# Ledger of designs, part 2: designed miniproteins, single chains, continued (4)

Each design is a single chain, and the fold is of that chain. pLDDT is the mean over its residues in the fold that is shown.

## One batch from the design tools (miniprotein)

Design m12039
Fold by ESMFold2-Fast:
Structure m12039 (fold): chain A 64 residues (1-64)
Amino acid sequence: AALTPRQALLQRVASLLQAAKEPLTVAEIAEALGASPSAVSRALRFLEERGLVERTPKGYRMAA
């Protein structure tokens, strides 16, 4: 099935965090993906609610 643009952003955020191996801030993720900070913040909140990412003092990372 085709991903919506919003679901595509969720997948890109998750993939970036998995590849980075260190916490990234909302601003760093937004710059890397060419997305708005507001869209990235919403995506991270959604992923955090599902237990896929977690907040750290240095930014967001994959919950593993």
Scores: mean pLDDT 78

Design m12040
Fold by ESMFold2-Fast:
Structure m12040 (fold): chain A 55 residues (1-55)
Amino acid sequence: SVLEELLSPDPAAQARAGRRLVEMGVEEVKRLIEQAPDPATKARLEQLLRALESQ
């Protein structure tokens, strides 16, 4: 799961998950933000969403 990699303590896994989320698109990232289990995960997903929308 891409979310499982995003929650990994490995920064490389987090980076790979971020790239996959960008490929999945804005709507998918928004869905994952709603399902985020903690504030840190939500903040990371929101950062990715802002970066994707700025491109």
Scores: mean pLDDT 75

Design m12041
Fold by ESMFold2-Fast:
Structure m12041 (fold): chain A 88 residues (1-88)
Amino acid sequence: GSVLESKAKLVAFIKTLQKPFNAAQKERLVNFVREANLNVNQLNDLGLRLVVLNNHPLPLTQDLVQSIFSKSVLNTNSKEILSKILLE
C-alpha cells in the first residue's frame, strides 16, 4: 500500500489502544514505521500526530521514537517533542 495508507493504519491502531503498549504492540509500531518508508516531513508529521493522540497513559514506544530519530534530520520542534518523550 501507499505511505499514506500505512500512516493512516498506524494512527488508527494507536487510537484503538486502551492500555499502555506491550512488547508485541511496540514491535508492530516499529514495523509499521519501517514498512511505511516515511520521509523526513512524514516522520515529523507522525511525531506530532502521536503526541496529539496520546489520550491515555500510552507512551510513544522508545523503540518507535528511536527508529524515527535514527533515520532522519528532524526539524527543531519535532526534535524537542521527541527528546522530551525519550526522557520519559
Scores: mean pLDDT 49

Design m12042
Fold by ESMFold2-Fast:
Structure m12042 (fold): chain A 61 residues (1-61)
Amino acid sequence: SGAEQGAAAGAAGRAAREAGGDDATVGRYSMLGLEKAGGTATGDPADADAAERSAVRAATG
């Protein structure tokens, strides 16, 4: 279950960095993605994808 959540957090952090975030911001958004996924995901990739998209939107505006 952690694998899907980890992938979502990593993808969210990477996307935030590509959007112009620095390492500190990337780390924060990766944790935010993991927190959202941990709430309802139960390791599901669909929920992980939603968490990633939410984190990217928050990072990019």
Scores: mean pLDDT 57

Design m12043
Fold by ESMFold2-Fast:
Structure m12043 (fold): chain A 58 residues (1-58)
Amino acid sequence: MSEEELRRGAAQAAELEGDGQRAAAGMLLKDSIEHGREEAGRRALEEAGVLEAALKGL
């Protein structure tokens, strides 16, 4: 899982609202953890403004 893929996924999650945003962002964070890319995933989600939504979506 590349940093570019993480940034693109986070940006796409940021375009969603409510439960959809939490689910998409949470799944991206979970996938980043499973691929050993947690720090990059968290950074991408934070830059997109959806890190809090991701943590609630886990």
Scores: mean pLDDT 85

Design m12044
Fold by ESMFold2-Fast:
Structure m12044 (fold): chain A 92 residues (1-92)
Amino acid sequence: GAQLQALADELRATLEANGFEAKVELKGTTLTITITAPNVERLIGLVLKLIGLSIDGYDIEVKLEGDTLTVTLTAPDEATLAAMLRTLIEEL
């Protein structure tokens, strides 16, 4: 819905404010984030934060390929995905 798209847009803006180039795609209750950074150390720091969130029970898949990080967040419903997005924005 519109609220999920607004949170996705806020996540993208937060990533861009932190010096990442980000593409955020919403498909149902699945969000795919593609992040590129010229500094690989910054991507590694973000990966470690996302691994922490995955351990805390969120359904987060993280793939790092070269200078590109792909994050897939999957939720059973829009409210759960919104909670995951708010947590991710707060951790950045």
Scores: mean pLDDT 78

Design m12045
Fold by ESMFold2-Fast:
Structure m12045 (fold): chain A 85 residues (1-85)
Amino acid sequence: PTVNDVQSQINQIQNQIVSHSPTTQSLGQRTIQLIQQLVDQGQVTLAYYAASSIVNQTSNQTPSNQSQATSTFSSIVSGISDRLS
């Protein structure tokens, strides 16, 4: 994966979260910031994997499982934060 591939996934995340709750949008934006930090550290493959995982999870979200989207973003934020520390 390239930096452009990661940016493509980030754009998809932004498009998907606009229809979600404000809480999910806030977590999505924080997740995007952490993915960009991974790219800045040269961890492009990990950044792409994290972004792709989010896109897959959020694109499979229905109104009945929006809380799962929030949990997914929280888990990824936690995992990326641990990697960045």
Scores: mean pLDDT 69

Design m12046
Fold by ESMFold2-Fast:
Structure m12046 (fold): chain A 67 residues (1-67)
Amino acid sequence: GMAGGRAAAGEAARALAAGVSVEEVKRSTAQGIEKIGGDAELARRGVEAVAAGDLETGARLLAQAGA
């Protein structure tokens, strides 16, 4: 749901702010989403949106991915 998507987007934003690479955040987020039966590709797109500064799009995509 959107609460999960917002939480995941916030987590990705914090990791990026801490200096973790976009590729590493994409990989770890996609793996977490895939483990719960979600869409790894949508999760990667969500992280890309967060990295671009679009937290609302990131949250929506991560929610659609299964966060």
Scores: mean pLDDT 84

Design m12047
Fold by ESMFold2-Fast:
Structure m12047 (fold): chain A 75 residues (1-75)
Amino acid sequence: PSEEEIEEEILESLVRMYAAIAKLAIEKGDLETAEELLERIEELKRKAEELGLERAAEVAREAAEEIRELIEEAK
């Protein structure tokens, strides 16, 4: 695979991992950890957008929207 393909796969995997951990944190009532993970997902979204990795950026955007909604519902 190309450097770009590898980078996109890594970013997508990181986003999915952070989203999963954030959801677990929300279930446990740890909203502080969930908000920290949301910030990391937002950083990965910005990085993917800057690099033109459209699929990774979309995955990150969807994850950020979902986690943000879950945090607001839990407040």
Scores: mean pLDDT 84

Design m12048
Fold by ESMFold2-Fast:
Structure m12048 (fold): chain A 84 residues (1-84)
Amino acid sequence: MAERLELLRGGLAALRDAVAALERRFEAGEDPALLAAQAESLARVADTLAALAEELGDTALAEEARELAARARELVARARAALA
C-alpha cells in the first residue's frame, strides 16, 4: 500500500510539472492545436491517476488528480478558443 502511494505521488508530481509546462508554452504563443492535443492526453492520464487514488483510498490524491485533469481541460478550452 505505502509503496503504491509513493509511486502515485511521483506520478502526480510529474503530471503537475507537465501541465504547468503546457500552460507556459501556451502563454509563450506555441501552436494552440498541438497544445490542445497534448493537454487532452494529460487530462486522460489525470483521470487514470484519480481512479487509482480512489482504489487506494486516498481522497486527497484523487482530488489532486481531478484538479490536474480540470487544469488540462481548461487549457484545451483556451487553446481551442485561440483557434477561433
Scores: mean pLDDT 86

Design m12049
Fold by ESMFold2-Fast:
Structure m12049 (fold): chain A 76 residues (1-76)
Amino acid sequence: SKEEVEKLIEILLNDPDPKKRLEAAKKLGEIGDERAIEPLEKALKEDPSEEVRKAALEGLVEIGVRKLKEAVEKVT
């Protein structure tokens, strides 16, 4: 849901526990909501945990692949 995406974004950017931020990044990538793109980019650039930064990158790749597939299907 949209509310779930907003809650996960808040966890990703504000939770003191890196494990919770990592899980939030993974879930945001799995959901594929474009509102997660800017928060994931911020986490990739600024998060103190290397594991969280990696999860943010993986989430961004998953969202990007999904959006590209949707765009290709729309023109065919």
Scores: mean pLDDT 84

Design m12050
Fold by ESMFold2-Fast:
Structure m12050 (fold): chain A 62 residues (1-62)
Amino acid sequence: GAYLEELRKELDEAIEEAERNGHLDELIDILEDALERAKNNPELKALLEEAIARARARKAEL
């Protein structure tokens, strides 16, 4: 849905900003907390898992 597409874009922007500012660890913590709260929403859970994986991959390249 439109809300999940918009959230995906916001998550991508947040990852890029966190990478630029050196705050990837803080973003990952926030996303992991959000994932725990989203257990009953499989679409949101999948989106958050993808965002966490991307943030971790970016951190590994630093």
Scores: mean pLDDT 81

Design m12051
Fold by ESMFold2-Fast:
Structure m12051 (fold): chain A 85 residues (1-85)
Amino acid sequence: SMMQLERDILASLAYMIAAILKLQAPRLGEKAEEAARLAAEAGDAIAAGDDERAVELLEEAARLAEEAGDDGSAAALRRLAEQVR
């Protein structure tokens, strides 16, 4: 099972990626804004212990980030999903 400190770190990483996507949204458009929203929801799910839901949200956020052209955020979100899985 995931330790509390590990869970706090992973949730914080999700929130940081969400913040990066939100900062990029004026340039990248609606898909980046939606990816940011889903990444933030994934952080909430990680913090709540809903790991299955967190993985679903992170994978959908990564898909939207990639479609928006933010391959870096997409890779970070997929990596985070593997850490939660």
Scores: mean pLDDT 90

Design m12052
Fold by ESMFold2-Fast:
Formats: structure tokens, sequence, C-alpha cells
Structure m12052 (fold): chain A 106 residues (1-106)
């Protein structure tokens, strides 16, 4: 798969997991999904870094931004404080990893 597609896939998985963390309604599931969001962002960031291409770097930057914003949005809508925290942290971790990967690709 092209590195750009790998970065975009990692971003989409991070967004989905951050949303699931907020929707979990319980601490254990929230933390599990938050960790999965961070790992998905890490995979996307690594794909961008390994490629050394501007296209993959831009995909990681855009995707990381979306994952962070989705985590924050889902957190604000969550009725469970621990799930809300997990969603925000997971989305933020994904955003940070993808931004680092984008920088490394350049």
Amino acid sequence: MAAERAAERGAREAEEYARKAAESGNREKGLEYGALAGRAGGRGGLAAADSGTEEAARAAERGGGRAGREGDRAARESGNKEASFAASVGGGAAATAMAAGAAAAR
C-alpha cells in the first residue's frame, strides 16, 4: 500500500477508536479504545516517516488534526468523565504521533 494511504488509514482508525472511547460509557473500555487510537496514529505517523514523501507527510498532518479534533468533540459529548478523558487523550496522542511522523518524513 502507498504510504499516503497507510497514513490516512491510521488516522481514520484513530478517529474511530477515539469516538468509541467516548461512547464506551465505562472506564475499562474507554482506556482500551484510547490506547488503540494512540497506536493507530503511531502506525500512520511511522508510515509517513518511513516514506520520506511530502504526500504522506501531508496526509499524516491532516489525519492527525482530524483525530485530535474528533477526540475532543467526542469527549465534550460524552456523559462519562473517564471515557471523555480517554477519548481526548487517545485522539491527542494520535495527533502528536502523526505530526512527529510528518516532520520525520521531511
Scores: mean pLDDT 81

Design m12053
Fold by ESMFold2-Fast:
Structure m12053 (fold): chain A 67 residues (1-67)
Amino acid sequence: AEEALELPKKLREEAEALFAEYERTGDPELLRRGTEALVAALLLRPSAENAAKAEALRAETEAILAA
């Protein structure tokens, strides 16, 4: 069913919109929100690989914002 893919698609689209706004404004909250949307999309398909990717995305975002 398409519903199984709909939430990850919406979360990815939300992340893309937030990242595009971050590129325009430099607002760190938008980068955090975009990263959390991608993390949520990954964790809808639970696996060790997706969990590792989610943690890597969060760590990368915090490193960018701490720089």
Scores: mean pLDDT 76

Design m12054
Fold by ESMFold2-Fast:
Structure m12054 (fold): chain A 66 residues (1-66)
Amino acid sequence: SDEELIEKARKYMDEAVAAIQAGDIETARELVKKARELFDKANVSQEEAMRLVATELLVIGAELDA
């Protein structure tokens, strides 16, 4: 269901943020890719879509600052 996909994607996004904070940028990149794949399969709200974009930008920012 869309709800299960969104919940799993949210967990991956939270884990990606935690990985950035721990300095594990490669893990954060993999986790955000998994979240994007799940969102592409789900019918998501604009708020959920913006949260994913914000998380993707955090990963990109961490990569550029490395």
Scores: mean pLDDT 84

Design m12055
Fold by ESMFold2-Fast:
Structure m12055 (fold): chain A 60 residues (1-60)
Amino acid sequence: MHKLSVELDDPELARKLAEEINKEEPEIEASVEGNTLTLVSDLPIEKLIGYALRAIGESL
């Protein structure tokens, strides 16, 4: 199991991204606490990193 957390400046954006990730890749559990987006999955860590980078990109 892999776990990756990324902090975003906007908690509403983090929540929307978590919903999109859960819809697009249901094997990744995306959750939000405040402005922190956490991804948990048994998928390769590279997959989680990809989604984390996408989230950071959407916040720019």
Scores: mean pLDDT 80

Design m12056
Fold by ESMFold2-Fast:
Structure m12056 (fold): chain A 80 residues (1-80)
Amino acid sequence: MEERVKELEKEIDKLLKEASEAYDNNDFDKMQTIIKKLEEIKKKLEELRAESTDPEVQARIDSLITFIDEAIKKLKEYLK
């Protein structure tokens, strides 16, 4: 479980770096693609949360989901 959560954390970090680069280049199509990928990662985190019975792992997943939600909102604001 922890290893899968760690892998998703790394993927989130990579996508946020790509989002920053897309913003600097005014690549709105790439930003939309990144939002979709973040939404897919959020779904995977929700599935892992449902599989976990460990409160510490659930709390970590909840924090990551909140972070993704904030990132998606911010990216969507840039597209307006």
Scores: mean pLDDT 82

Design m12057
Fold by ESMFold2-Fast:
Formats: sequence, structure tokens, C-alpha cells
Structure m12057 (fold): chain A 52 residues (1-52)
Amino acid sequence: PIVSDEELKYTKENFEKVTEELTKRAEELLRSEDPLDRGVGEVALAVVKASS
């Protein structure tokens, strides 16, 4: 699908904000003893790395 220049800018900024929130939640999940929670945290961290 085609995206507009305006949508590209908005999406990038929104992505960075969401990424920061996800990082905080991932840190809490990584501290959990539940292996499922740690898995979710790892995925969130991977998204953060991908945006860099």
C-alpha cells in the first residue's frame, strides 16, 4: 500500500513514542519469572532495535 509524506512523518514519530512505552513494559515483563512474559519482553525489545 502507498503512504503519503504526511503519514510517513506521523507514523515514524508515533513509532518512536510507542517504542519507548513498549520498552518500559518489556523491562517489567523481563523481570517476571514467567517464561511467557519474558518472551513478550524480548519481542518488544526486538521492535525497538528494528526502529533504530
Scores: mean pLDDT 73

Design m12058
Fold by ESMFold2-Fast:
Structure m12058 (fold): chain A 87 residues (1-87)
Amino acid sequence: EVEEKRKKFVEGFKEFLAEHYRRLTGRDDLPVDEAAEVYLLVLSLAILLHFNAKPEDIERVRAELKELLDPDQYETAVKVAEEIAKK
């Protein structure tokens, strides 16, 4: 079943993303689903910063991170994104 295979892939991918969140931020303070979502937003922010995207696009991703994270979690996430953006 295509749907069942997709669910297994999504679960494994979320665990992979959550592990990368933990390794790059040094934090184990978010559930798997939230850590995975935050890591994807961190990657999105890093890509936008690397390519000097429009301020509006950068601010949109930053706002999404602020909604999901505490202030110190947010600062850590932004710092990680900036380091990734440097290559």
Scores: mean pLDDT 80

Design m12059
Fold by ESMFold2-Fast:
Structure m12059 (fold): chain A 60 residues (1-60)
Amino acid sequence: MEKLREELQRLADEVAARPDTLDGAVLLIHIATLMSLPDEKITEEDVERVRARLEELRAA
């Protein structure tokens, strides 16, 4: 679904706007890996994992 890819891009932009951290770099690599998959293989659970990790980074 195109919507999941758009959400991953939005999350990547949010991570990139934060100060440089190792955790942020690892999350960006994970998002890039997911975005290399066909749309049919990107799941809502993958997007939710990225959101949860970003919220952890915001809390730190």
Scores: mean pLDDT 76

Design m12060
Fold by ESMFold2-Fast:
Structure m12060 (fold): chain A 68 residues (1-68)
Amino acid sequence: SAEDHYNKGKELYAQGKYAEAAGHYGQAINLDPDFAEAWRNLGDVLEKMGLTRAAEGARRKARELDPS
């Protein structure tokens, strides 16, 4: 499920496995494109990887889905 991929992404992020975490957040988004938390966490991991423009795009999408 999208939630399972999201949770696996969080585990991998905590381990410093940023590329693998990004992959799982990407799978969560592929299954549920409106998953604001997955977009937000994707932005965080992309920033850790030095992918600043991609991180900005993911965070913008998260704000669009959950502006609060």
Scores: mean pLDDT 86

Design m12061
Fold by ESMFold2-Fast:
Formats: sequence, C-alpha cells, structure tokens
Structure m12061 (fold): chain A 62 residues (1-62)
Amino acid sequence: MIDEGDITRALVAIMLYVAKLGPLTPEEARLFMEEVERARELGIDDETVRELEAAVKEHLQA
C-alpha cells in the first residue's frame, strides 16, 4: 500500500533509463518482464505496467 507510489516511480525511472541505454538481450528482457509482472502484483496501476511492458518489448525486438 504505502509502497505504491515509490514502486511506480522507481520502475518508471528504471524503464526510462533502460529505454535510453539501448537494446536488451532476450534473457535480460525476460528478467525485466518478470519485474514488471511483480510490479503489477505489488499494486502498480495497469497503465504504468503497460508502459513498462512496452518499453521492455521494444528494446527486446532491437
């Protein structure tokens, strides 16, 4: 509950950082997707989770 805002900010910052860092390996992208799914379980809004998934998948395709 109290960590909802903190988790959202941390994950958004991480995904923005990753988006600037460049392409991910398939294994790295899989680990990031696992973290995104955990974020949803921890109470992150679907809108934010959707943005994080898009960022990871876009870099995985590269």
Scores: mean pLDDT 64

Design m12062
Fold by ESMFold2-Fast:
Structure m12062 (fold): chain A 60 residues (1-60)
Amino acid sequence: DPEAVRLGRELAEAAIAAAEKETGAKLSEEQRAEAIEAAIKFAQEDPEGAREGLEAFKAA
Protein backbone atom coordinates (compact mmCIF):
# COMPACT_ATOMS: atom_id res chain seq x y z
CA ASP A 1 0.00 0.00 0.00
CA PRO A 2 1.81 3.17 -1.22
CA GLU A 3 -0.03 5.44 1.23
CA ALA A 4 0.89 3.26 4.22
CA VAL A 5 4.54 3.17 3.08
CA ARG A 6 4.60 6.98 2.80
CA LEU A 7 2.86 7.42 6.18
CA GLY A 8 5.21 4.92 7.83
CA ARG A 9 8.27 6.70 6.44
CA GLU A 10 7.01 10.09 7.68
CA LEU A 11 6.28 8.63 11.11
CA ALA A 12 9.73 7.03 11.30
CA GLU A 13 11.44 10.28 10.22
CA ALA A 14 9.54 12.24 12.89
CA ALA A 15 10.39 9.67 15.57
CA ILE A 16 14.06 9.53 14.53
CA ALA A 17 14.30 13.35 14.57
CA ALA A 18 12.71 13.46 18.04
CA ALA A 19 15.08 10.77 19.38
CA GLU A 20 18.16 12.49 17.91
CA LYS A 21 17.06 15.84 19.37
CA GLU A 22 16.43 14.29 22.81
CA THR A 23 19.73 12.36 22.96
CA GLY A 24 21.91 14.78 20.99
CA ALA A 25 23.26 11.77 19.08
CA LYS A 26 22.70 10.35 15.61
CA LEU A 27 20.99 6.98 15.27
CA SER A 28 23.00 4.26 13.52
CA GLU A 29 22.03 3.21 10.00
CA GLU A 30 20.78 -0.09 11.44
CA GLN A 31 18.56 1.68 14.00
CA ARG A 32 17.21 4.04 11.32
CA ALA A 33 16.42 1.18 8.92
CA GLU A 34 14.73 -0.81 11.70
CA ALA A 35 12.61 2.20 12.74
CA ILE A 36 11.49 2.78 9.14
CA GLU A 37 10.54 -0.88 8.64
CA ALA A 38 8.65 -1.00 11.96
CA ALA A 39 6.79 2.25 11.19
CA ILE A 40 5.77 1.03 7.71
CA LYS A 41 4.47 -2.23 9.23
CA PHE A 42 2.56 -0.25 11.85
CA ALA A 43 1.04 2.05 9.20
CA GLN A 44 -0.06 -0.99 7.16
CA GLU A 45 -1.73 -2.57 10.23
CA ASP A 46 -3.19 0.64 11.72
CA PRO A 47 -3.10 3.65 9.37
CA GLU A 48 -5.28 5.71 11.74
CA GLY A 49 -2.93 5.03 14.65
CA ALA A 50 0.04 5.98 12.47
CA ARG A 51 -1.63 9.28 11.50
CA GLU A 52 -2.36 10.02 15.17
CA GLY A 53 1.27 9.29 16.04
CA LEU A 54 2.52 11.64 13.32
CA GLU A 55 0.15 14.39 14.53
CA ALA A 56 1.45 13.91 18.08
CA PHE A 57 5.04 14.42 16.88
CA LYS A 58 3.99 17.54 14.95
CA ALA A 59 2.26 18.93 18.07
CA ALA A 60 5.35 18.40 20.23
Scores: mean pLDDT 79

Design m12063
Fold by ESMFold2-Fast:
Structure m12063 (fold): chain A 71 residues (1-71)
Amino acid sequence: SLGSQANEYIAQGKVEEALELYKKIYETLTTPVQKRVLVAELREQGKKLPEPQSQLFFEFAEELEKEVEAE
């Protein structure tokens, strides 16, 4: 899945590539339901990662969650 690819990028220190991938995914989503699913997936992936990568996932998920709530 795209989430797994982003997870591997972060684990390899390729944070920018992982964030770029998630931004691309987010742009293709048109409904709040789809966006909330992405946020939940990011949060679940973050729980399974070591400290620096987990924080990056949680920060991005938080940003996306705020955008969905604003809709």
Scores: mean pLDDT 75

Design m12064
Fold by ESMFold2-Fast:
Structure m12064 (fold): chain A 100 residues (1-100)
Amino acid sequence: HMIDEAEIYRALGIMALSLGNYEAAKKAFEEAVKLDPNDVDAYIGLARAYLNLGKYEEAVKWAEKALEIDPNNPEAWQILAEAYRKLGDEEKAKEYEAKA
């Protein structure tokens, strides 16, 4: 198989997340989802980057996008639980924690 450009951007995003470079992670995952709009892991990475940047509404948006593709994704539920807790929605946070 040819190396997919979307896979390269996803890998760059994962590396940036591990280094704590959340802005670089965000940009890499944004390119990954543009190239492959069905890449669940790239949407999860994008949501994590936004969560770490304190952009909780955007983290919710991208985690929900991941769930549209994979409805039973525990990482998406964990991100939603943390984002809703940061937004002050304790009830939604508990609901998603119970699913994860």
Scores: mean pLDDT 86

Design m12065
Fold by ESMFold2-Fast:
Structure m12065 (fold): chain A 69 residues (1-69)
Amino acid sequence: SAMEAVEKAREYIEKARKALEEGNFEEAKKYLLEAERYAVLAAILGDIEGAQEVGKEIKKLMEEYGLKL
């Protein structure tokens, strides 16, 4: 479901945050890519608002750490 896709995106965002705090930028990028995939899936399944919200969190985290996917 769209809600499960949003929940998965949030799980991967949390894993990315932990990896970034530990200096594991390559692992964090992999987690952020997975989070982005679930955000896109949520949008396809009709949760545009939830997809936009998690997409914003991903972008903010990338800006904070100077990351490019």
Scores: mean pLDDT 84

Design m12066
Fold by ESMFold2-Fast:
Structure m12066 (fold): chain A 87 residues (1-87)
Amino acid sequence: GKEEAVRELVRGQNYFQQGDYEKAAEEFERAYELARDVSPRLAATALTNLGTVYAKQGDLEKAKEAYQKSLELDPNNAVARANLEKL
């Protein structure tokens, strides 16, 4: 549910801050799966964070796809839009 999605987002952010991009991606993917049917805004946040992980790993095509999917779920996600424009 939503609470579990938030917990996985926090775990992903902690791994991202530590530079563990592989574990960060896994946690953000879990957050997306938990959020997709309950909160489009939370699912968009997870996809935005996942896109940022892909960009850090050098996979700009996956980053672009993740940001675009985030904007499909939440067109007002300023972080996804700004990050997509910087690619």
Scores: mean pLDDT 90

Design m12067
Fold by ESMFold2-Fast:
Structure m12067 (fold): chain A 54 residues (1-54)
Amino acid sequence: GEKLEVLKLLIEDAIKTHKEAVKKNKEQILKDLSTLLSEEELKELEKFINELLK
């Protein structure tokens, strides 16, 4: 949905400027967002983050 698309853009921007901080806090970020996203959307977001952190 629209929430997932907005979160992907925000996280991509965060990774461009603060990649190491996002790497260290990835589990906490996903946990916090699990209250806003469906299980399927959360899995898609986790995969997206992991691909960008390579």
Scores: mean pLDDT 81

Design m12069
Fold by ESMFold2-Fast:
Structure m12069 (fold): chain A 69 residues (1-69)
Amino acid sequence: MEELIKKLIELEPDPVRATAFALGLVGELYSGDREGALKLARWYLEEMKKRGFSPEAIKAAEELIKELE
């Protein structure tokens, strides 16, 4: 999971969005809110698709969602 989060941060073109996403996701996971983390990851996947992110970034987000399920 940590490697997938790191990969998504590295593939996010906006460092401010990368930091906000990482902080949100890690915060949810550390609070024990796996459902909140899953919802955030699913929202981010849809945003990536809308913004035309690379297939590699889309695959990393899908793998993270599968690991959170």
Scores: mean pLDDT 75

Design m12070
Fold by ESMFold2-Fast:
Structure m12070 (fold): chain A 76 residues (1-76)
Amino acid sequence: DIGIEEFEKKLEEALKLAEEGLKEENLEKIEEGIELAEEVLKLAELGGDPELIKKAKEVIEEIKKKKEELKKKLKE
């Protein structure tokens, strides 16, 4: 199965996608970041690692904030 290092890399990738999406004004890219982080959360929950679950939830929250920032910007 996916090891801790792979989870960490995927969460970093999710954050990078969201950051790039916000900079490029690309909602689809931010959504890809959310989906990737949610996949990591699901796997962390199955593995029962509370620290990974917490980290994945924090990453998802951060990416969702970036999505809302872009949505507000696009309405302007």
Scores: mean pLDDT 81

Design m12071
Fold by ESMFold2-Fast:
Structure m12071 (fold): chain A 57 residues (1-57)
Amino acid sequence: MTKEEKIKEILEKSIEKSDLEKLKKALELLKEQEEKYGEGETTEIIKMIEEILKKKE
């Protein structure tokens, strides 16, 4: 599985569950991947998760 496929899988599973803890965990993993591989589509996904978390709080 590529990094993009892995990231999207984590995001989809977290959003599907609508669980705050899972969303926070996915955000941490995505930020780690962005730090390791650099900016790109991951940055947009991170922003989407952050928005979801803000609305769920």
Scores: mean pLDDT 67

Design m12072
Fold by ESMFold2-Fast:
Structure m12072 (fold): chain A 73 residues (1-73)
Amino acid sequence: MPMPAGEQSALLYTALGRVFFKKGDYEGAKELYEKAIEADPNYAEAWENLAEVYEKLGDYEKAKEYKEKAKEL
């Protein structure tokens, strides 16, 4: 199936963000997940992963907000 260009970019940025998250670079992961959301705001996994980053950064309010956003998609 052909994937829309934005969705494909979102998938790529999300995959890269997971690599940074695994090595403990939460700030780098955050930037990559934000780029994924800019490419495709409906890419639920990017919102979910961004919520996990904010939990690691101690911003529990944003983490909850983005997790709920992912559930709506």
Scores: mean pLDDT 81

Design m12073
Fold by ESMFold2-Fast:
Structure m12073 (fold): chain A 97 residues (1-97)
Amino acid sequence: MSPGVQEAIKEAEELVKQGKYEEAIELLERTIEVAELNELPLSDIAELYLKLGEAYAAAGDYEKAIEAYEKAIEYAEKAGDKELLEKAKKALEEVKK
């Protein structure tokens, strides 16, 4: 994983723990835009979408969480990252129930 992506995920997870959901979401969305523009590895983009979905779910925005998890699944499949794909599918199943 790129150092910038890893740092952004860590900061976003800390913001979620503090209940600062909007700040975590904004950080992750900005990081995704930069990752896509710079053509970062698809597995990095998939993990960012997984974390974005987790932040939305923590905020109670389940509809946006589902959209983010579906993007995480798409990128994980394209990357061939089976571990990340399983994590994203499990997160999607949990938020739909």
Scores: mean pLDDT 88

Design m12074
Fold by ESMFold2-Fast:
Order: sequence, then C-alpha cells, then structure tokens
Structure m12074 (fold): chain A 80 residues (1-80)
Amino acid sequence: LRLVRVEYDEETGILKVEFENPDGKPGRLRYELPVEAKKATLIGTENASRPPRVSVENGKVVVEAELEPGQRVTAYFKVE
C-alpha cells in the first residue's frame, strides 16, 4: 500500500493524491503531506469504495485511506 503521486496547484488550492494497494490484502494508510493548510476538504474521488479522510494537523494536510487489494484511488481536496 503506497502513495503514488501528490500534485498541488497553489493557484486553485486543489490537491490531487493517488494511492495504490498492490498487496494481496486490504490496507489502511495515513500520510502527512508536504502541504501547509488551515483547512482541507475532500471534494471528489475516483475508484474509491470508501472516501478518504482528510484533516489538518500542526498546519499540514493529513490523509487517511483504506484500499482493497489491487485498488488504485485518486482523491481531490480543496486546501485553504
């Protein structure tokens, strides 16, 4: 289970995160991203059976995701 890509557009405030679970079992991950924010909101997902959770901890965006085996999920967040 891994973080594949992080793309942050500072002009729009849109953060795109891709997760992949190449493992043969379900998994949960938690990532602190190198993105500073006061607020972060999930605005959309692709291929997610369960929506990722987002929070701001110590001024940084933290994302939690649960993925089924072989699943690849894209999540979009509005960062402010």
Scores: mean pLDDT 81

Design m12075
Fold by ESMFold2-Fast:
Structure m12075 (fold): chain A 95 residues (1-95)
Amino acid sequence: MVEVLVTESNGRVILMVVASSEADAERMRAVLETIPGVRLVLRGKASDGRYVLIFEAESREIGERAVEALRAAGAESVRELSEEEFLAELQKLLS
């Protein structure tokens, strides 16, 4: 199971991928790394054992391509959040 949380900050798109397994996380990472202008910012593990990857897309257009690629690769949920909501979700995952 893969969930994606998306926020926009200063013209860039930030994507948080939350995956139930290492294999799911690596699949999503591999897909996003094929997209020019998408960069892995953070990799970690949630307190509940889920894998967390944070990516930055250079523009809204690249961010939209990244979301489409993640959906095509099997992301079950994509949620658009404010920066405040995004940081709150990240804090919950890492606590």
Scores: mean pLDDT 86

